# Designed miniproteins, single chains, continued (5), part 72

Each design is a single chain, and the fold is of that chain. pLDDT is the mean over its residues in the fold that is shown.

## One batch from the design tools (miniprotein)

Design m18485
Fold by ESMFold2-Fast:
Formats: structure tokens, sequence, C-alpha cells
Structure m18485 (fold): chain A 74 residues (1-74)
């Protein structure tokens, strides 16, 4: 129970962080290079936490959306 709750919380926090990066990118506050670096960091952190394939995919999708937003804003 504790471990599963911790993993769910970690996934939620990573998705919130991905959303913050996406908003910053849409506002032109970060470059596509910075968005990619943050995306890679989020994915690496999710991988190191041993998240499930489904949770890891959610983080990857959120991170890629942030990068795409930065590229569109550039």
Amino acid sequence: MQQQLDEDVATGLLLIRASVVKIAAEKGKITPEQARAEADRLIAEATSLGLSPEQLQLVRDGAEDAVKAAEKAA
C-alpha cells in the first residue's frame, strides 16, 4: 500500500512538473532546448523510480507535449 501510494504520488508530481514546463514553453519563457532538457530529466527520474510501464508512458507523453509546445512557440 505505502509503496503504491508513493508511486502514484510521484507520477502525479512528475505530470504536474511536465504541465508547468509546457505552460512556460507556451508563454515563450523557455527555449525548445531547455524544454527537451527538462523532459529528459523528468523521464530519467520516472525511470529511476521504477514506475510501471503505464505510468512511465504518461510521464513520457506529458514531457513530449511540453517539448512540442516549446517548438511551436519558437
Scores: mean pLDDT 81

Design m18486
Fold by ESMFold2-Fast:
Structure m18486 (fold): chain A 80 residues (1-80)
Amino acid sequence: EIKELAKRAIYNAKQGLEEEMLGKSKKFQEIASYAVEDAVKALRLAGKWDLADELNQLLQNREYIEAAKASIKQAKALLS
């Protein structure tokens, strides 16, 4: 379950960042929210509550690019 959530978070975050590069900011924001949600769930299941809270805070602050990048980084760490 953790690895499945982490893989989905990475996939969605990368797709979202590509949409942002194409100027589709609203679509990016929606996809980034899904990616953060999956990364947060995976981190909480792995006992990484502080990192999960950090990702949620980036999303609440509407720092979507930073949230997407952090979700990729943290989710990759869970797959290592």
Scores: mean pLDDT 85

Design m18487
Fold by ESMFold2-Fast:
Structure m18487 (fold): chain A 108 residues (1-108)
Amino acid sequence: MAAAARDALVRGLEEAAEYLERNDLEAAAEAVRRGLAEAAGLPEEEIEVEFDLEEGAIVFRLGPGDLADPRTRELLDRLGATFSLVYDDPEVREALRRVAELARELAR
């Protein structure tokens, strides 16, 4: 399970990096979204991903986006559990670093 989640997330992040090198922020966000959905076993329609160029950050919105909503909290808990399993993986860390670096370069 952890290996499958890691592979899905790395694949999504590597695809996102390729799109960011081509200045395609929308395709990059969709690649991250698909990777997260597959890694966490969540519906893609419940995950929104956006690159915040002003802050140099990747922003996630889950379900209704309201932390008071039980569905948003459930989705956040599942995503957090998935990240906890794969966060220390060197391939995940390198892929995240690459995506963050490219997003920051576009934030000029």
Scores: mean pLDDT 76

Design m18488
Fold by ESMFold2-Fast:
Structure m18488 (fold): chain A 63 residues (1-63)
Amino acid sequence: MEELEKEIKFLERELEGLKAVRDRAAQSDSPEAKEQLAAIDRTIAEVEKELKNLREKLESYKK
């Protein structure tokens, strides 16, 4: 359980960082920023999916 909780916390921090970068990129109108936004949005979705799976696994341990 403790390793799972550490992994969840790590991904939560990663997600917060990604959202901050996304918000900054969203303020730019450059083509590079638009491409970075698309890439960041995909990464955020992947991290959110992983967090959901890990949280569901953690909840199952609490039965």
Scores: mean pLDDT 80

Design m18489
Fold by ESMFold2-Fast:
Structure m18489 (fold): chain A 81 residues (1-81)
Amino acid sequence: MSKVERGEKNLIELLEKGELSPEQVADILGAQARYYESEGKLELAEVYREGARRMAAAKSKEEAIEVIRETARRLEELEKK
């Protein structure tokens, strides 16, 4: 299992259990965006920033889970280059 797949499963599980809110997941994704930007990995940073923005706008738990899945899919595509 990739690092991205592991992160996706962990965030979805914590969100489903109510241990993390969508706002907390948005903060985590935003922190990762800032980290990758500081490392010069601008494409990864942009995917995380978009994920954080969409997560903050999520209106349901199902929408929040879909944002995590789509963000993870985009990250995996970048890793396969």
Scores: mean pLDDT 81

Design m18490
Fold by ESMFold2-Fast:
Structure m18490 (fold): chain A 67 residues (1-67)
Amino acid sequence: SVADILALADAAFAAAEAITDPQQALAFLRQAFNDLSILATDNRAPSSVVEAIAQRFVALAAQIKAR
């Protein structure tokens, strides 16, 4: 379901943020975004769900890059 995909995104982004090393955090975040994008596509999720995940990815990536 959409709720399950968003819950997985929440868990993955929280895990990425907890990684102390910026390069490892970005690598994890990038992999998580790729996995979530595949999951959303396979489940024919609305574009709004993909956009919400993408916005969170961009915001968190910017925070990690600023470390």
Scores: mean pLDDT 82

Design m18491
Fold by ESMFold2-Fast:
Structure m18491 (fold): chain A 68 residues (1-68)
Amino acid sequence: GALSAEQLAEVERLGEEAIRAAEELGPEHKKRVEKGVQTVLELGKSGKMSGGGARAAVEAGLRDALES
């Protein structure tokens, strides 16, 4: 099903942290992470992704950005 309010807030918080970290790496990284976060939120709101899946996707994206 769609993300709960609590799950949505957690994904948004992690997304904001990921975007801030990516901004330090440069505008291309920030743009890529922003797009990823928006896609995860859209899938979560539409019920096409679980809350755990959405959170894991944002965390994985942040790790990939930081390893670059």
Scores: mean pLDDT 71

Design m18492
Fold by ESMFold2-Fast:
Structure m18492 (fold): chain A 78 residues (1-78)
Amino acid sequence: MTKEELEKQAKELEEQVKKDPEDIEKLAALGDKYFQLGEYEKAAEYAERAADLYAKQGNDDHAAYLRGLAARLKELAE
């Protein structure tokens, strides 16, 4: 997949997340697209948003996993 295709998919997912900001699946997909683009700060941001939603649902194990992933992504962004 080209960088252009990844950027287009990320933009489409951002519009979907604007309409449904609590869609964990779309937040996770958007984080993955930014990770593939090397945009680690944005990837971490979407992982943290997904983690916050899992925590609100009482799914603390998934929330902890995603927070750990976001921390690693932030280190890669340095």
Scores: mean pLDDT 82

Design m18493
Fold by ESMFold2-Fast:
Structure m18493 (fold): chain A 94 residues (1-94)
Amino acid sequence: MSIEEKLLKAIENLKAYLESVLDEETYKKVNEKLEEIKKLIEEGKFEEALKVLQELIDWLREQVKKDPDNAALRLAYTLTQELYNYFLELLKKE
């Protein structure tokens, strides 16, 4: 499986999980950013995709600050950071 295929699969799995745990409004915003990241990956623009992913992480961090008792928001923030780390790991290997 290519780096692109691995990343696209990870994003689709993340989207499916977050749809099940996040409220509709929050999920819509997260999904819009993940779709943008997916398109950049398909175009081979990995550095730009990482920048958009970091913007999503920063936005989720601010949402967690506004609602620190919301377990779903904290989980979304953690899983999105894990996706970023996975992305970096894949880029270092090949």
Scores: mean pLDDT 86

Design m18494
Fold by ESMFold2-Fast:
Structure m18494 (fold): chain A 97 residues (1-97)
Amino acid sequence: MAKIVNLSARAVSPTKLEVTFTLESPEPGTYKIVVKAYDEATGKLVGSNSTEVKAGETATVVIEGLKPDTTYRVEVSVYDKEGKKVGSASTTVTVKA
């Protein structure tokens, strides 16, 4: 089972987040990571991005097009080479105007 550690989300502008994390997995290789930002008040998906990360590596994923003065739940989902979800983590961040 894969694990996301050291997950942090940082507002770099009123409309943009940087999401940084380290992927831990007992199986070596490349994993697909999907990062989704949900409006915490409504539960609506407002932004997403994806990347490929090797086990043991740290990655930063950028999400753009966000609304200022809004709190987001950021969910990171890990998929194996077969497309199976093998891990997840979440955090919250407030984007200010």
Scores: mean pLDDT 85

Design m18495
Fold by ESMFold2-Fast:
Structure m18495 (fold): chain A 80 residues (1-80)
Amino acid sequence: LLEEAVELAKEAEELAAKGTEEDKKKANELYGKAVQLLAEVASTLPEERQAEIAAAVEAAVSPDAPWAEQARVAAAELAA
């Protein structure tokens, strides 16, 4: 699940890089799915692994991505 979420985020980043309106829309959908999966997985894991997930999300997230702020907030909540 964690690996799947990171893979979805990477796919979304590649689609966003293509620059078409359609690709950006699909990228946003994939980002949302990845964040949702990470939140579900993190809620079942001990605090140490929640920090690992937060780091993985931060590494996969481009600062310019429209969902980046939501992902950072979710990751920060998991690390707390």
Scores: mean pLDDT 65

Design m18496
Fold by ESMFold2-Fast:
Structure m18496 (fold): chain A 87 residues (1-87)
Amino acid sequence: SRLDEELIKEIQELLDKMQEILKEAVEKKLPQEVIDKLQKLLEQAKRNAEELSQGNLSGEERQALFQKIKDLLKEAEKIYEEALKKQ
């Protein structure tokens, strides 16, 4: 459906943003602890995205996984911003 296509696109955009944050953290040589935390958040987001893509979920389960991915991006942005303030 068009809703599923738009949801997949939005999830990919969220994952791309998290990947860019991780890339910038590495390029700016942020502490390894920060890089490790960002990598773990990205890995969790990718797992949630994979589960969401499998089509075996209820509407409530799909919304919960999508919200988890959004929450993981917000956490990654916060960790990255706080680390930059300390440099």
Scores: mean pLDDT 85

Design m18497
Fold by ESMFold2-Fast:
Structure m18497 (fold): chain A 95 residues (1-95)
Amino acid sequence: SMEDILKLLEEIEEKSLEIVSELTNGNGGFLTFERYVFEALKDLIRQKNYDDAIEGLELLIDQARLLGKQNPSLKDKLDELIKLINELIDKIRSS
């Protein structure tokens, strides 16, 4: 359901913001892991604009990979985040 998709996106948002809080100020990825980006993704999902939502989620994956390379101590958390985002994309594509 849309509610299940939004719930998983909210979990991804919470984990993303936790990771960002562990980074030093200006240590990359902030433009992608901001609350306004997640609000925009929620709006796309509510509008059933799934193609644009998936593109936004793929951008989050790219930024998470980059942050993991730049911050090896956070790599495991970022890899788990990427896994959750891929699970969300698969769920959207199957809807």
Scores: mean pLDDT 80

Design m18498
Fold by ESMFold2-Fast:
Structure m18498 (fold): chain A 119 residues (1-119)
Amino acid sequence: KLEELREKVVTEGDPKALAELLKSQESEEKGIELVGELILESLRVEKLPEELIRAWEKAIEGALSGEATLTEEELRILLENTHPSLPATAAGLAEWVREYLRAVVTNSEKALALEEAEK
């Protein structure tokens, strides 16, 4: 079921479960939304600081809506606890997150296509 697949992605990072979930989506945009949700659930499972989880939640929501909503404080929290090459502006980070989510969807689609072709 979809709930079981979601749990496998969140707890195990299972790429096959992710590919099956993405196959059920009606569009690439819905797939990007799903990946964002799964990332947030994974961060909660990892027991990261709540401030960091909230900042990532707003960054993903901004990427999905096409609007930058991060405050300077939330952006600083993300930059302190993530890769130093991350964009240092709310707008740049929203664009980077959207590109990252799209790349995850695209890579999962390729993995699914290869599995189907080998049957």
Scores: mean pLDDT 70

Design m18499
Fold by ESMFold2-Fast:
Structure m18499 (fold): chain A 60 residues (1-60)
Amino acid sequence: SEEEIKRLEERKKQIDTEIARVKAELGDSPEARFTIDVLEGVKLIIDYEIKRLKEELEKA
């Protein structure tokens, strides 16, 4: 649904904020790199789900 898409887009924005926070607090450390890689992976999953939901809306 469109409401689910909006929630996922909000979640993605929250992840962007968290990535910025990790960079600010941990710098370019290996721990920051690992954490950011995980968060970027989560964003890719969210992007995939948003794409699927948008395709479903186009069909409806």
Scores: mean pLDDT 83

Design m18500
Fold by ESMFold2-Fast:
Structure m18500 (fold): chain A 55 residues (1-55)
Amino acid sequence: SMKLQIDQAVSLLTESVAKETREQLEAAYRANDMKKFNEIVKDGLERSLALRKEE
């Protein structure tokens, strides 16, 4: 299901990044654009890692 795929994808992101990224992931999933879905997840992970370095 869309919810499970998105929830799994955002589980590794910080809460702030996950909130912004969730809408983008839903749009990509509805468009059947899994390449874009994966690119959004990768970008979110890189942003989350940068935020965690500030901790």
Scores: mean pLDDT 78

Design m18501
Fold by ESMFold2-Fast:
Structure m18501 (fold): chain A 84 residues (1-84)
Amino acid sequence: SLEETLKKIEELLKKAVEALPEEKKEEARQLGDEFIRAVRERDFKAAFEALAKLHEIAKEAGSEEAVKLIQEADRLFRELMRKS
């Protein structure tokens, strides 16, 4: 279901935030919240933009763990889009 997939994505994004340096956590947390809200509102362009910004933050911070978690969230989101 949409809700079950979103819950899994939200958990992945929370783990990604925790893998980031302290100074990046608040910005990343806000982007994660924006992503979940955008998906619920079916604003898929805003959702993709929020996820792309999260990915860039993780890459710039050098957190390979956060990058992998965000990439997994992106794959789940794309699968959700195909089934919707």
Scores: mean pLDDT 86

Design m18502
Fold by ESMFold2-Fast:
Structure m18502 (fold): chain A 90 residues (1-90)
Amino acid sequence: TMQRRQQMRTYIDRARGYIDQLVRLAPQHADRIRRLGDRAIDYVRSGDMNGMDRYMDRMVRLAQSMGPDAGRLAQQARTYIRRAGDYIRS
């Protein structure tokens, strides 16, 4: 269980890294991107993967409107948050 908690934190940290890259690419949307990511991570930590998916879908749609590089970063963040969720739900 300690290894699972450590792996979950590692995946959340990687997701935050992609969110930070997305913010640097689109600083005009920084507050919105960070809010969406923080809400998604809170939902994952509470075990609500549907809540996480709704907020990450919003981030991905916003990022896709800014171009393929932004969309890729948002999708990477989503992937790592989902992987973190796998360790919460066993």
Scores: mean pLDDT 85

Design m18503
Fold by ESMFold2-Fast:
Structure m18503 (fold): chain A 85 residues (1-85)
Amino acid sequence: MLEEVRRKAEEVIELIRNNEDVSVIAQKITELARTLRRAGVPQEVIDEAISRIVETLQKLQAGEISPEEAVEEIRKVTEELLEYL
């Protein structure tokens, strides 16, 4: 489970680095959320984490942050989520 969560989070990070379409990134975030739920992470924690990731992506699209800053924030959120596993 923990390795699957790490793999899914890294997939999201790679899509951001590759400047992939937002709809593709959103689909991978949905897969990550589903994996976290199956791993036993509380729904409230998942919802908060996904909200932070979505806000980060919105800031990236608006040009308010760099791709490097977006990747760092997503890594931080992922490490916090792994503490529940």
Scores: mean pLDDT 80

Design m18504
Fold by ESMFold2-Fast:
Structure m18504 (fold): chain A 103 residues (1-103)
Amino acid sequence: SLAEAHGEVRQLEGETYLALLEELDTDKKELTLTATLSDPAQPASLERTITTPETVKVTATARALENGRVVGEASDSLTVKKGEEVTARFEVEGGKVKATLEV
């Protein structure tokens, strides 16, 4: 199986880092989006819109880390049809995480 991984790191105001990892498994027809925050005490949000070249199962996961440990995690998953746009929203506020997918 061929998996492609794309990583993006964005620095937000207040020295909060949000890392977005995108992984596509073409054999399983799965796209995984993982947003990781290194400071859950600071509010952060990220929105990512993707057009899928094939019908795939998309999973969006938000993780909050404190001292290298996961202190909060939320996921959403849905099947997106070929040529549709899916928007993943990742939010962290007050140590609480949220991930949502919309087509």
Scores: mean pLDDT 71

Design m18505
Fold by ESMFold2-Fast:
Structure m18505 (fold): chain A 85 residues (1-85)
Amino acid sequence: SRGDLLVEVALDFIRRGEDPEHIVTVLRELYRLKDVDGIERVLEEASKQGYSIETLVKWVEKAFGVKIEADTLEELKEKVRKILE
């Protein structure tokens, strides 16, 4: 699917240490698609590669155009699910 392709692009960007603006752009497209699973996969890979929760929250806030409070990856994923319902 388009969502799966976008996820693979974001995972490549994360693994290569590319400009975070490119990752935010992919998250914004996944948001438009309401692809919760895709967004969660991107956030999980970024966390695995050492990005901080504070950074992941900022990416999601910028991609969605919202303010989010989350201290853990699990809280952030829960907030994403609720926003996209």
Scores: mean pLDDT 89

Design m18506
Fold by ESMFold2-Fast:
Structure m18506 (fold): chain A 74 residues (1-74)
Amino acid sequence: MTYHFDDPEKAREDTRRLGERLNRASQLVAEGRLEEAREELRKLAEDYGIELPDDAEPTPETLFQLAVDALRSL
């Protein structure tokens, strides 16, 4: 276990917030609220410095890839 990294508490909070946002986007997709899901994906990508195509669709594959990339950036 490493304790030589930026703010362990902040890292835990950032991971929790990422999980909540991903859950929200996934729920929006499940509910058929695709426009809101697209906005959530775009905001997530912007917040974590991930580049998404303007026409990226909120698919389970896109959500999974975004989650992996965002977690790697934490």
Scores: mean pLDDT 72

Design m18507
Fold by ESMFold2-Fast:
Structure m18507 (fold): chain A 74 residues (1-74)
Amino acid sequence: SEAVAEVQQLVVKASNEITEALQAGDEEKAEKILEEAKKQLRSLEDRVPPEVLEGALRALEQVYRQSREEAERK
């Protein structure tokens, strides 16, 4: 489905941008990318199965958390 493909593309793009921002030490930029991506995902709520939306939101939050923790350890 077009909407599911859009969700997948958004998650991949946002995950890469979040990771790059956190590796550069720019937590504020990473947070803004996460917030915008979550907003875009929620705009697709009525077009995708709930499991796809919830999975995408969790994936982004997990990427943010793990990348932030890795940046703090280095």
Scores: mean pLDDT 84

Design m18508
Fold by ESMFold2-Fast:
Parts: sequence; C-alpha cells; structure tokens
Structure m18508 (fold): chain A 87 residues (1-87)
Amino acid sequence: STDELIEELAKKIKEIAKGKPEEVQNKIEELALMTILLLRDGRSAEEVRAAVEKRAAELLEEYKDDPEASKAIEEVLELLLEFIDRA
C-alpha cells in the first residue's frame, strides 16, 4: 500500500539523515515532502521525477564541497525515484 511505502521511505531517510547537520536533514525532508505532495496533487510520475531530479541537482551543486551531504542527497534521490516508480 502507499502508506506502507511512505513508512518504509521515512525509515530509510531517517537512517541516511542520522548524524547529519540539522540544515542537511531539513533539506532532505523538504525534498521528500515535495515528492509526496506532488504525487498527492495528481501530477504524473514523469513530472514528479523531473521536479525531484531538478531539485536534487540544485542541492548537489549547493553541497558540492560537502561529500557527506552530497552522498546523503544522492541516496535520498535514489529512494525517492524508487518510491515514485512504486506509487
């Protein structure tokens, strides 16, 4: 179910965000929330994927000199793309 997918996603994101600075945790949570809200508002999987990839690319540029933040953002992006495909 969608609720089970959201719960699994939330657990994985919390593990990735664990020990990261609060700013990085907030950016990751905002990216995840944007994904869920766009899907809820009836946007196509293709449109949601494009929006999420664009925002993640902006964050990766912002944190390009922070390898731990970049890795966390990349891992969260992969989880969000998998979630979009299953939702």
Scores: mean pLDDT 85

Design m18509
Fold by ESMFold2-Fast:
Structure m18509 (fold): chain A 76 residues (1-76)
Amino acid sequence: EERIKELEKVADEITRLHEQGRYEEALRLAVEKGFLTEEEYQKILEAAKTDPRWLEFGVGVAYLRVAVEIVVEKRE
């Protein structure tokens, strides 16, 4: 229960930051919560210098990872 609530809060916060265009903050939150590595975060930022759509892609990957964890937790 507590784990599911925490995961849902993370998903909601990532969604909120994404809707506000705050992609780098959403990505940093994902790193802090263990859904992206620091290496993945840095690679996304580097790619975004050439194509900013990489920020949205990175947020999508983080969100999917949170969603998978929620599904796994809800099985039991």
Scores: mean pLDDT 83

Design m18510
Fold by ESMFold2-Fast:
Structure m18510 (fold): chain A 82 residues (1-82)
Amino acid sequence: SAEARRERLAAYLAENTPLSAEQAEALATGLVDYVESNGGRLSDEEAAAVAGVLAQHLVAKGTPAEEAPAIAEEAVRIAQGE
């Protein structure tokens, strides 16, 4: 379900980034809702673009630049139920 994906993604972000629980929940909700609005799956190009934007946001919030791309890619996969 979308709720289970939001909870899982929020937990993943809170564990793997310096985001607060509130920031992780807000980001997880936004990402899952975006995926749902696009039919539950993003194209490879859209997934890469979203992961790129997310990685930049994570770096701005204190995630190391070398770790952010992998975390962002995994976050997009979780948001899609993978």
Scores: mean pLDDT 88

Design m18511
Fold by ESMFold2-Fast:
Structure m18511 (fold): chain A 115 residues (1-115)
Amino acid sequence: MLQQLLDDLRGIEDALRDFKARVAALRAKPSKSRQEQQELVTLETAIGIEIAAAVFTIRLAARYLESKPDPFFQEAAKELRRIADELSRLAGKDVDASIELIRRAIRILEEAIAH
């Protein structure tokens, strides 16, 4: 289960990095067609969906770790919940900060799997 959640978060990180690059490329254009402007709205929506998926996945990982009678897993779960709450609070307004929070959750899950 933790490996699947880790793989899901890695996929979300990759998707967010791709969407961020595509948004940056579109915003760099000095003139945008109506279709390109619509693509920006679509990408912003996709970013929001990926962040919501990350929040859900991180909270699911926290609940799984809390089921284990190990102080290490209890502290990992507590940190994952703080990360999920901060991601939810950002609500896609800062994609770079969101990616860094997801990367932090990935590191916590990697350490939990290796423990």
Scores: mean pLDDT 89

Design m18512
Fold by ESMFold2-Fast:
Structure m18512 (fold): chain A 83 residues (1-83)
Amino acid sequence: KNEEDAEQEKKSDKSAPAELQPKLDELGKQAAEALKNKDYKKAAELYEQRGELRGSAQPNQFESDVALSLGRMAAAVYRLMGK
């Protein structure tokens, strides 16, 4: 079942602006699909694009933490290729 109450509160707390959410979701889906296809370079690039889009909206706030997290995802994908 759905976690309604926590989900609504979380959407406003450290979440992307509503205008960016669909774009971030699209990039996330494309990155996940590329990862399923073992296209690690494409997946890493898509995760980096998500981080840049997030950081461009609010670079000086908690976006630094979100951008860092997305950068770690890209780095992890690159390491998966090399490891």
Scores: mean pLDDT 61

Design m18513
Fold by ESMFold2-Fast:
Structure m18513 (fold): chain A 63 residues (1-63)
Amino acid sequence: SMGEEATLSYTEAMIAKGLESTPEQAMQLARKAGETLKGNLGPEEGEKRAAEIMAQMEAAIAA
């Protein structure tokens, strides 16, 4: 499974990548990244991290 540092780095990289595209593509990327996190961290922690990346992407797009 991914460690905390790897999870944070992955999330930051996905947010940065999303901001290079359209808002719709950025949200699709965040959703796909969330599925990756669920697969690596398991259902409980993965769902929390998936929700966090979706929220962070929405906030980043709005900024």
Scores: mean pLDDT 81

Design m18514
Fold by ESMFold2-Fast:
Structure m18514 (fold): chain A 96 residues (1-96)
Amino acid sequence: MAWENPEAREVLYAEVEASLQAMKVSIAKLAGDKEEKKKALEDLIKTLQKGVKLAEDALKKLKEEGAPESVIELVEQILKSLKEALEIAKKELEEE
């Protein structure tokens, strides 16, 4: 259902991109490379910031269009997840 909605689909792609960037941070941590970890965290933060803005814009449009509640709830859950991940990534970057 959400995949058929263009706004919700873009938010789903943003979540996937954020997950891939988070994996790069995990790989750098395992390798013990502090410089690579810092760069990966900076890239993750940028990806999450873009994702949050995209999800907020999409949520507003979906509500204005009267999209199904299930689609709205999915986008709200993704937005919350992206915001939480952004706070965690920012804290990790400050520790470097």
Scores: mean pLDDT 83

Design m18515
Fold by ESMFold2-Fast:
Structure m18515 (fold): chain A 95 residues (1-95)
Amino acid sequence: MIKEELLELAEKLIKRGIISEETLDVIENSDEKELYGLLSIAYAQLAVIENDKKYIEKALEAAKKAFGLDIPLEELEKEVKKAREELEKYLEELE
């Protein structure tokens, strides 16, 4: 279940040029705790790319399972917003 979900997210991020295919090998060789950590990162990146807060909530749930940490939603939301602004600025500079 979790490995399949993470592989689907990784494929989506690879198609957008955000991560490399080498990440698939990392996923295949990761334990359950590491998979939840990677899932948290993947959802946080999707929150930035799709500008959708539902992925922030999914990232926090995965982080809690990976690390046992209760990260405030507001804190991750601010980091995602900052990353989104930096991404938009980077894309504007390339044009």
Scores: mean pLDDT 74

Design m18516
Fold by ESMFold2-Fast:
Structure m18516 (fold): chain A 88 residues (1-88)
Amino acid sequence: LESSLSNTERLLRTVAAGSAAWRVRQGTPDEEVLEEFERELPRIEELAKELNRELTEEEKRKIIEEMKPLRDKPISELLDKAEEILKE
């Protein structure tokens, strides 16, 4: 199922899920974080479709590193940063 996704969509989903899991471990209610993640899934799909290409290894690394300090932020803020990086 998810193996058919572009590497952009897979990366963004992975980063969002990782942030969600981290926040749950820090004490944020599971339901709150899961609802936020589900709400942002369409945006992740849209960003991947807009880019319409595979990410380079350098771009993947940059996104991961830039998003690490934002893991305690809402997923929407992580996606705002990802969009900035992808669109330059």
Scores: mean pLDDT 77

Design m18517
Fold by ESMFold2-Fast:
Structure m18517 (fold): chain A 100 residues (1-100)
Amino acid sequence: VEEIEAELDKVFDEFTALRQEYVDILKKYEKGEISKEEAIKRLNEILSRAQTLYDKAVELAKKLEEATGKPLPASVKDRINLLKLFIENIEKTIEKLKKE
């Protein structure tokens, strides 16, 4: 259980770092420090990494439920849902930039 929880914490720490990178990319684009093409490239890299983290979080959540025999903690479920929403936001941002 401790090993699964530690791996989930690592996934969520990486997710927090990705959110910061996402904000940084958008700020650089708004300031004209990077091109639209560069912003889209970097956002696709963040999207790929976020999708990998989501898949890993879902797998670890299943392992945690199996190991404990209990429903997934609300804090873990909420964080996984936030990661899913983050992925959707990145996809929408990429689509919006492509239309500019």
Scores: mean pLDDT 87

Design m18518
Fold by ESMFold2-Fast:
Structure m18518 (fold): chain A 60 residues (1-60)
Amino acid sequence: MKIRITFENGRSVVVPASEAVLRVLQHDLGLSEEEIRRLLETGEPVRVRSGDREIVLSRL
């Protein structure tokens, strides 16, 4: 399973949904473990605001 992280300026990165990556997402984006779990289990996109930017995470 992979996650696409899309920034407001249209830049995106694709990362594997590994334990290490989930830890980085929790730390860097302020996501809870529950939010990450919901994204991976339901496929519902998660929208998070970090400072003046909006970030969207999508399950691939």
Scores: mean pLDDT 77

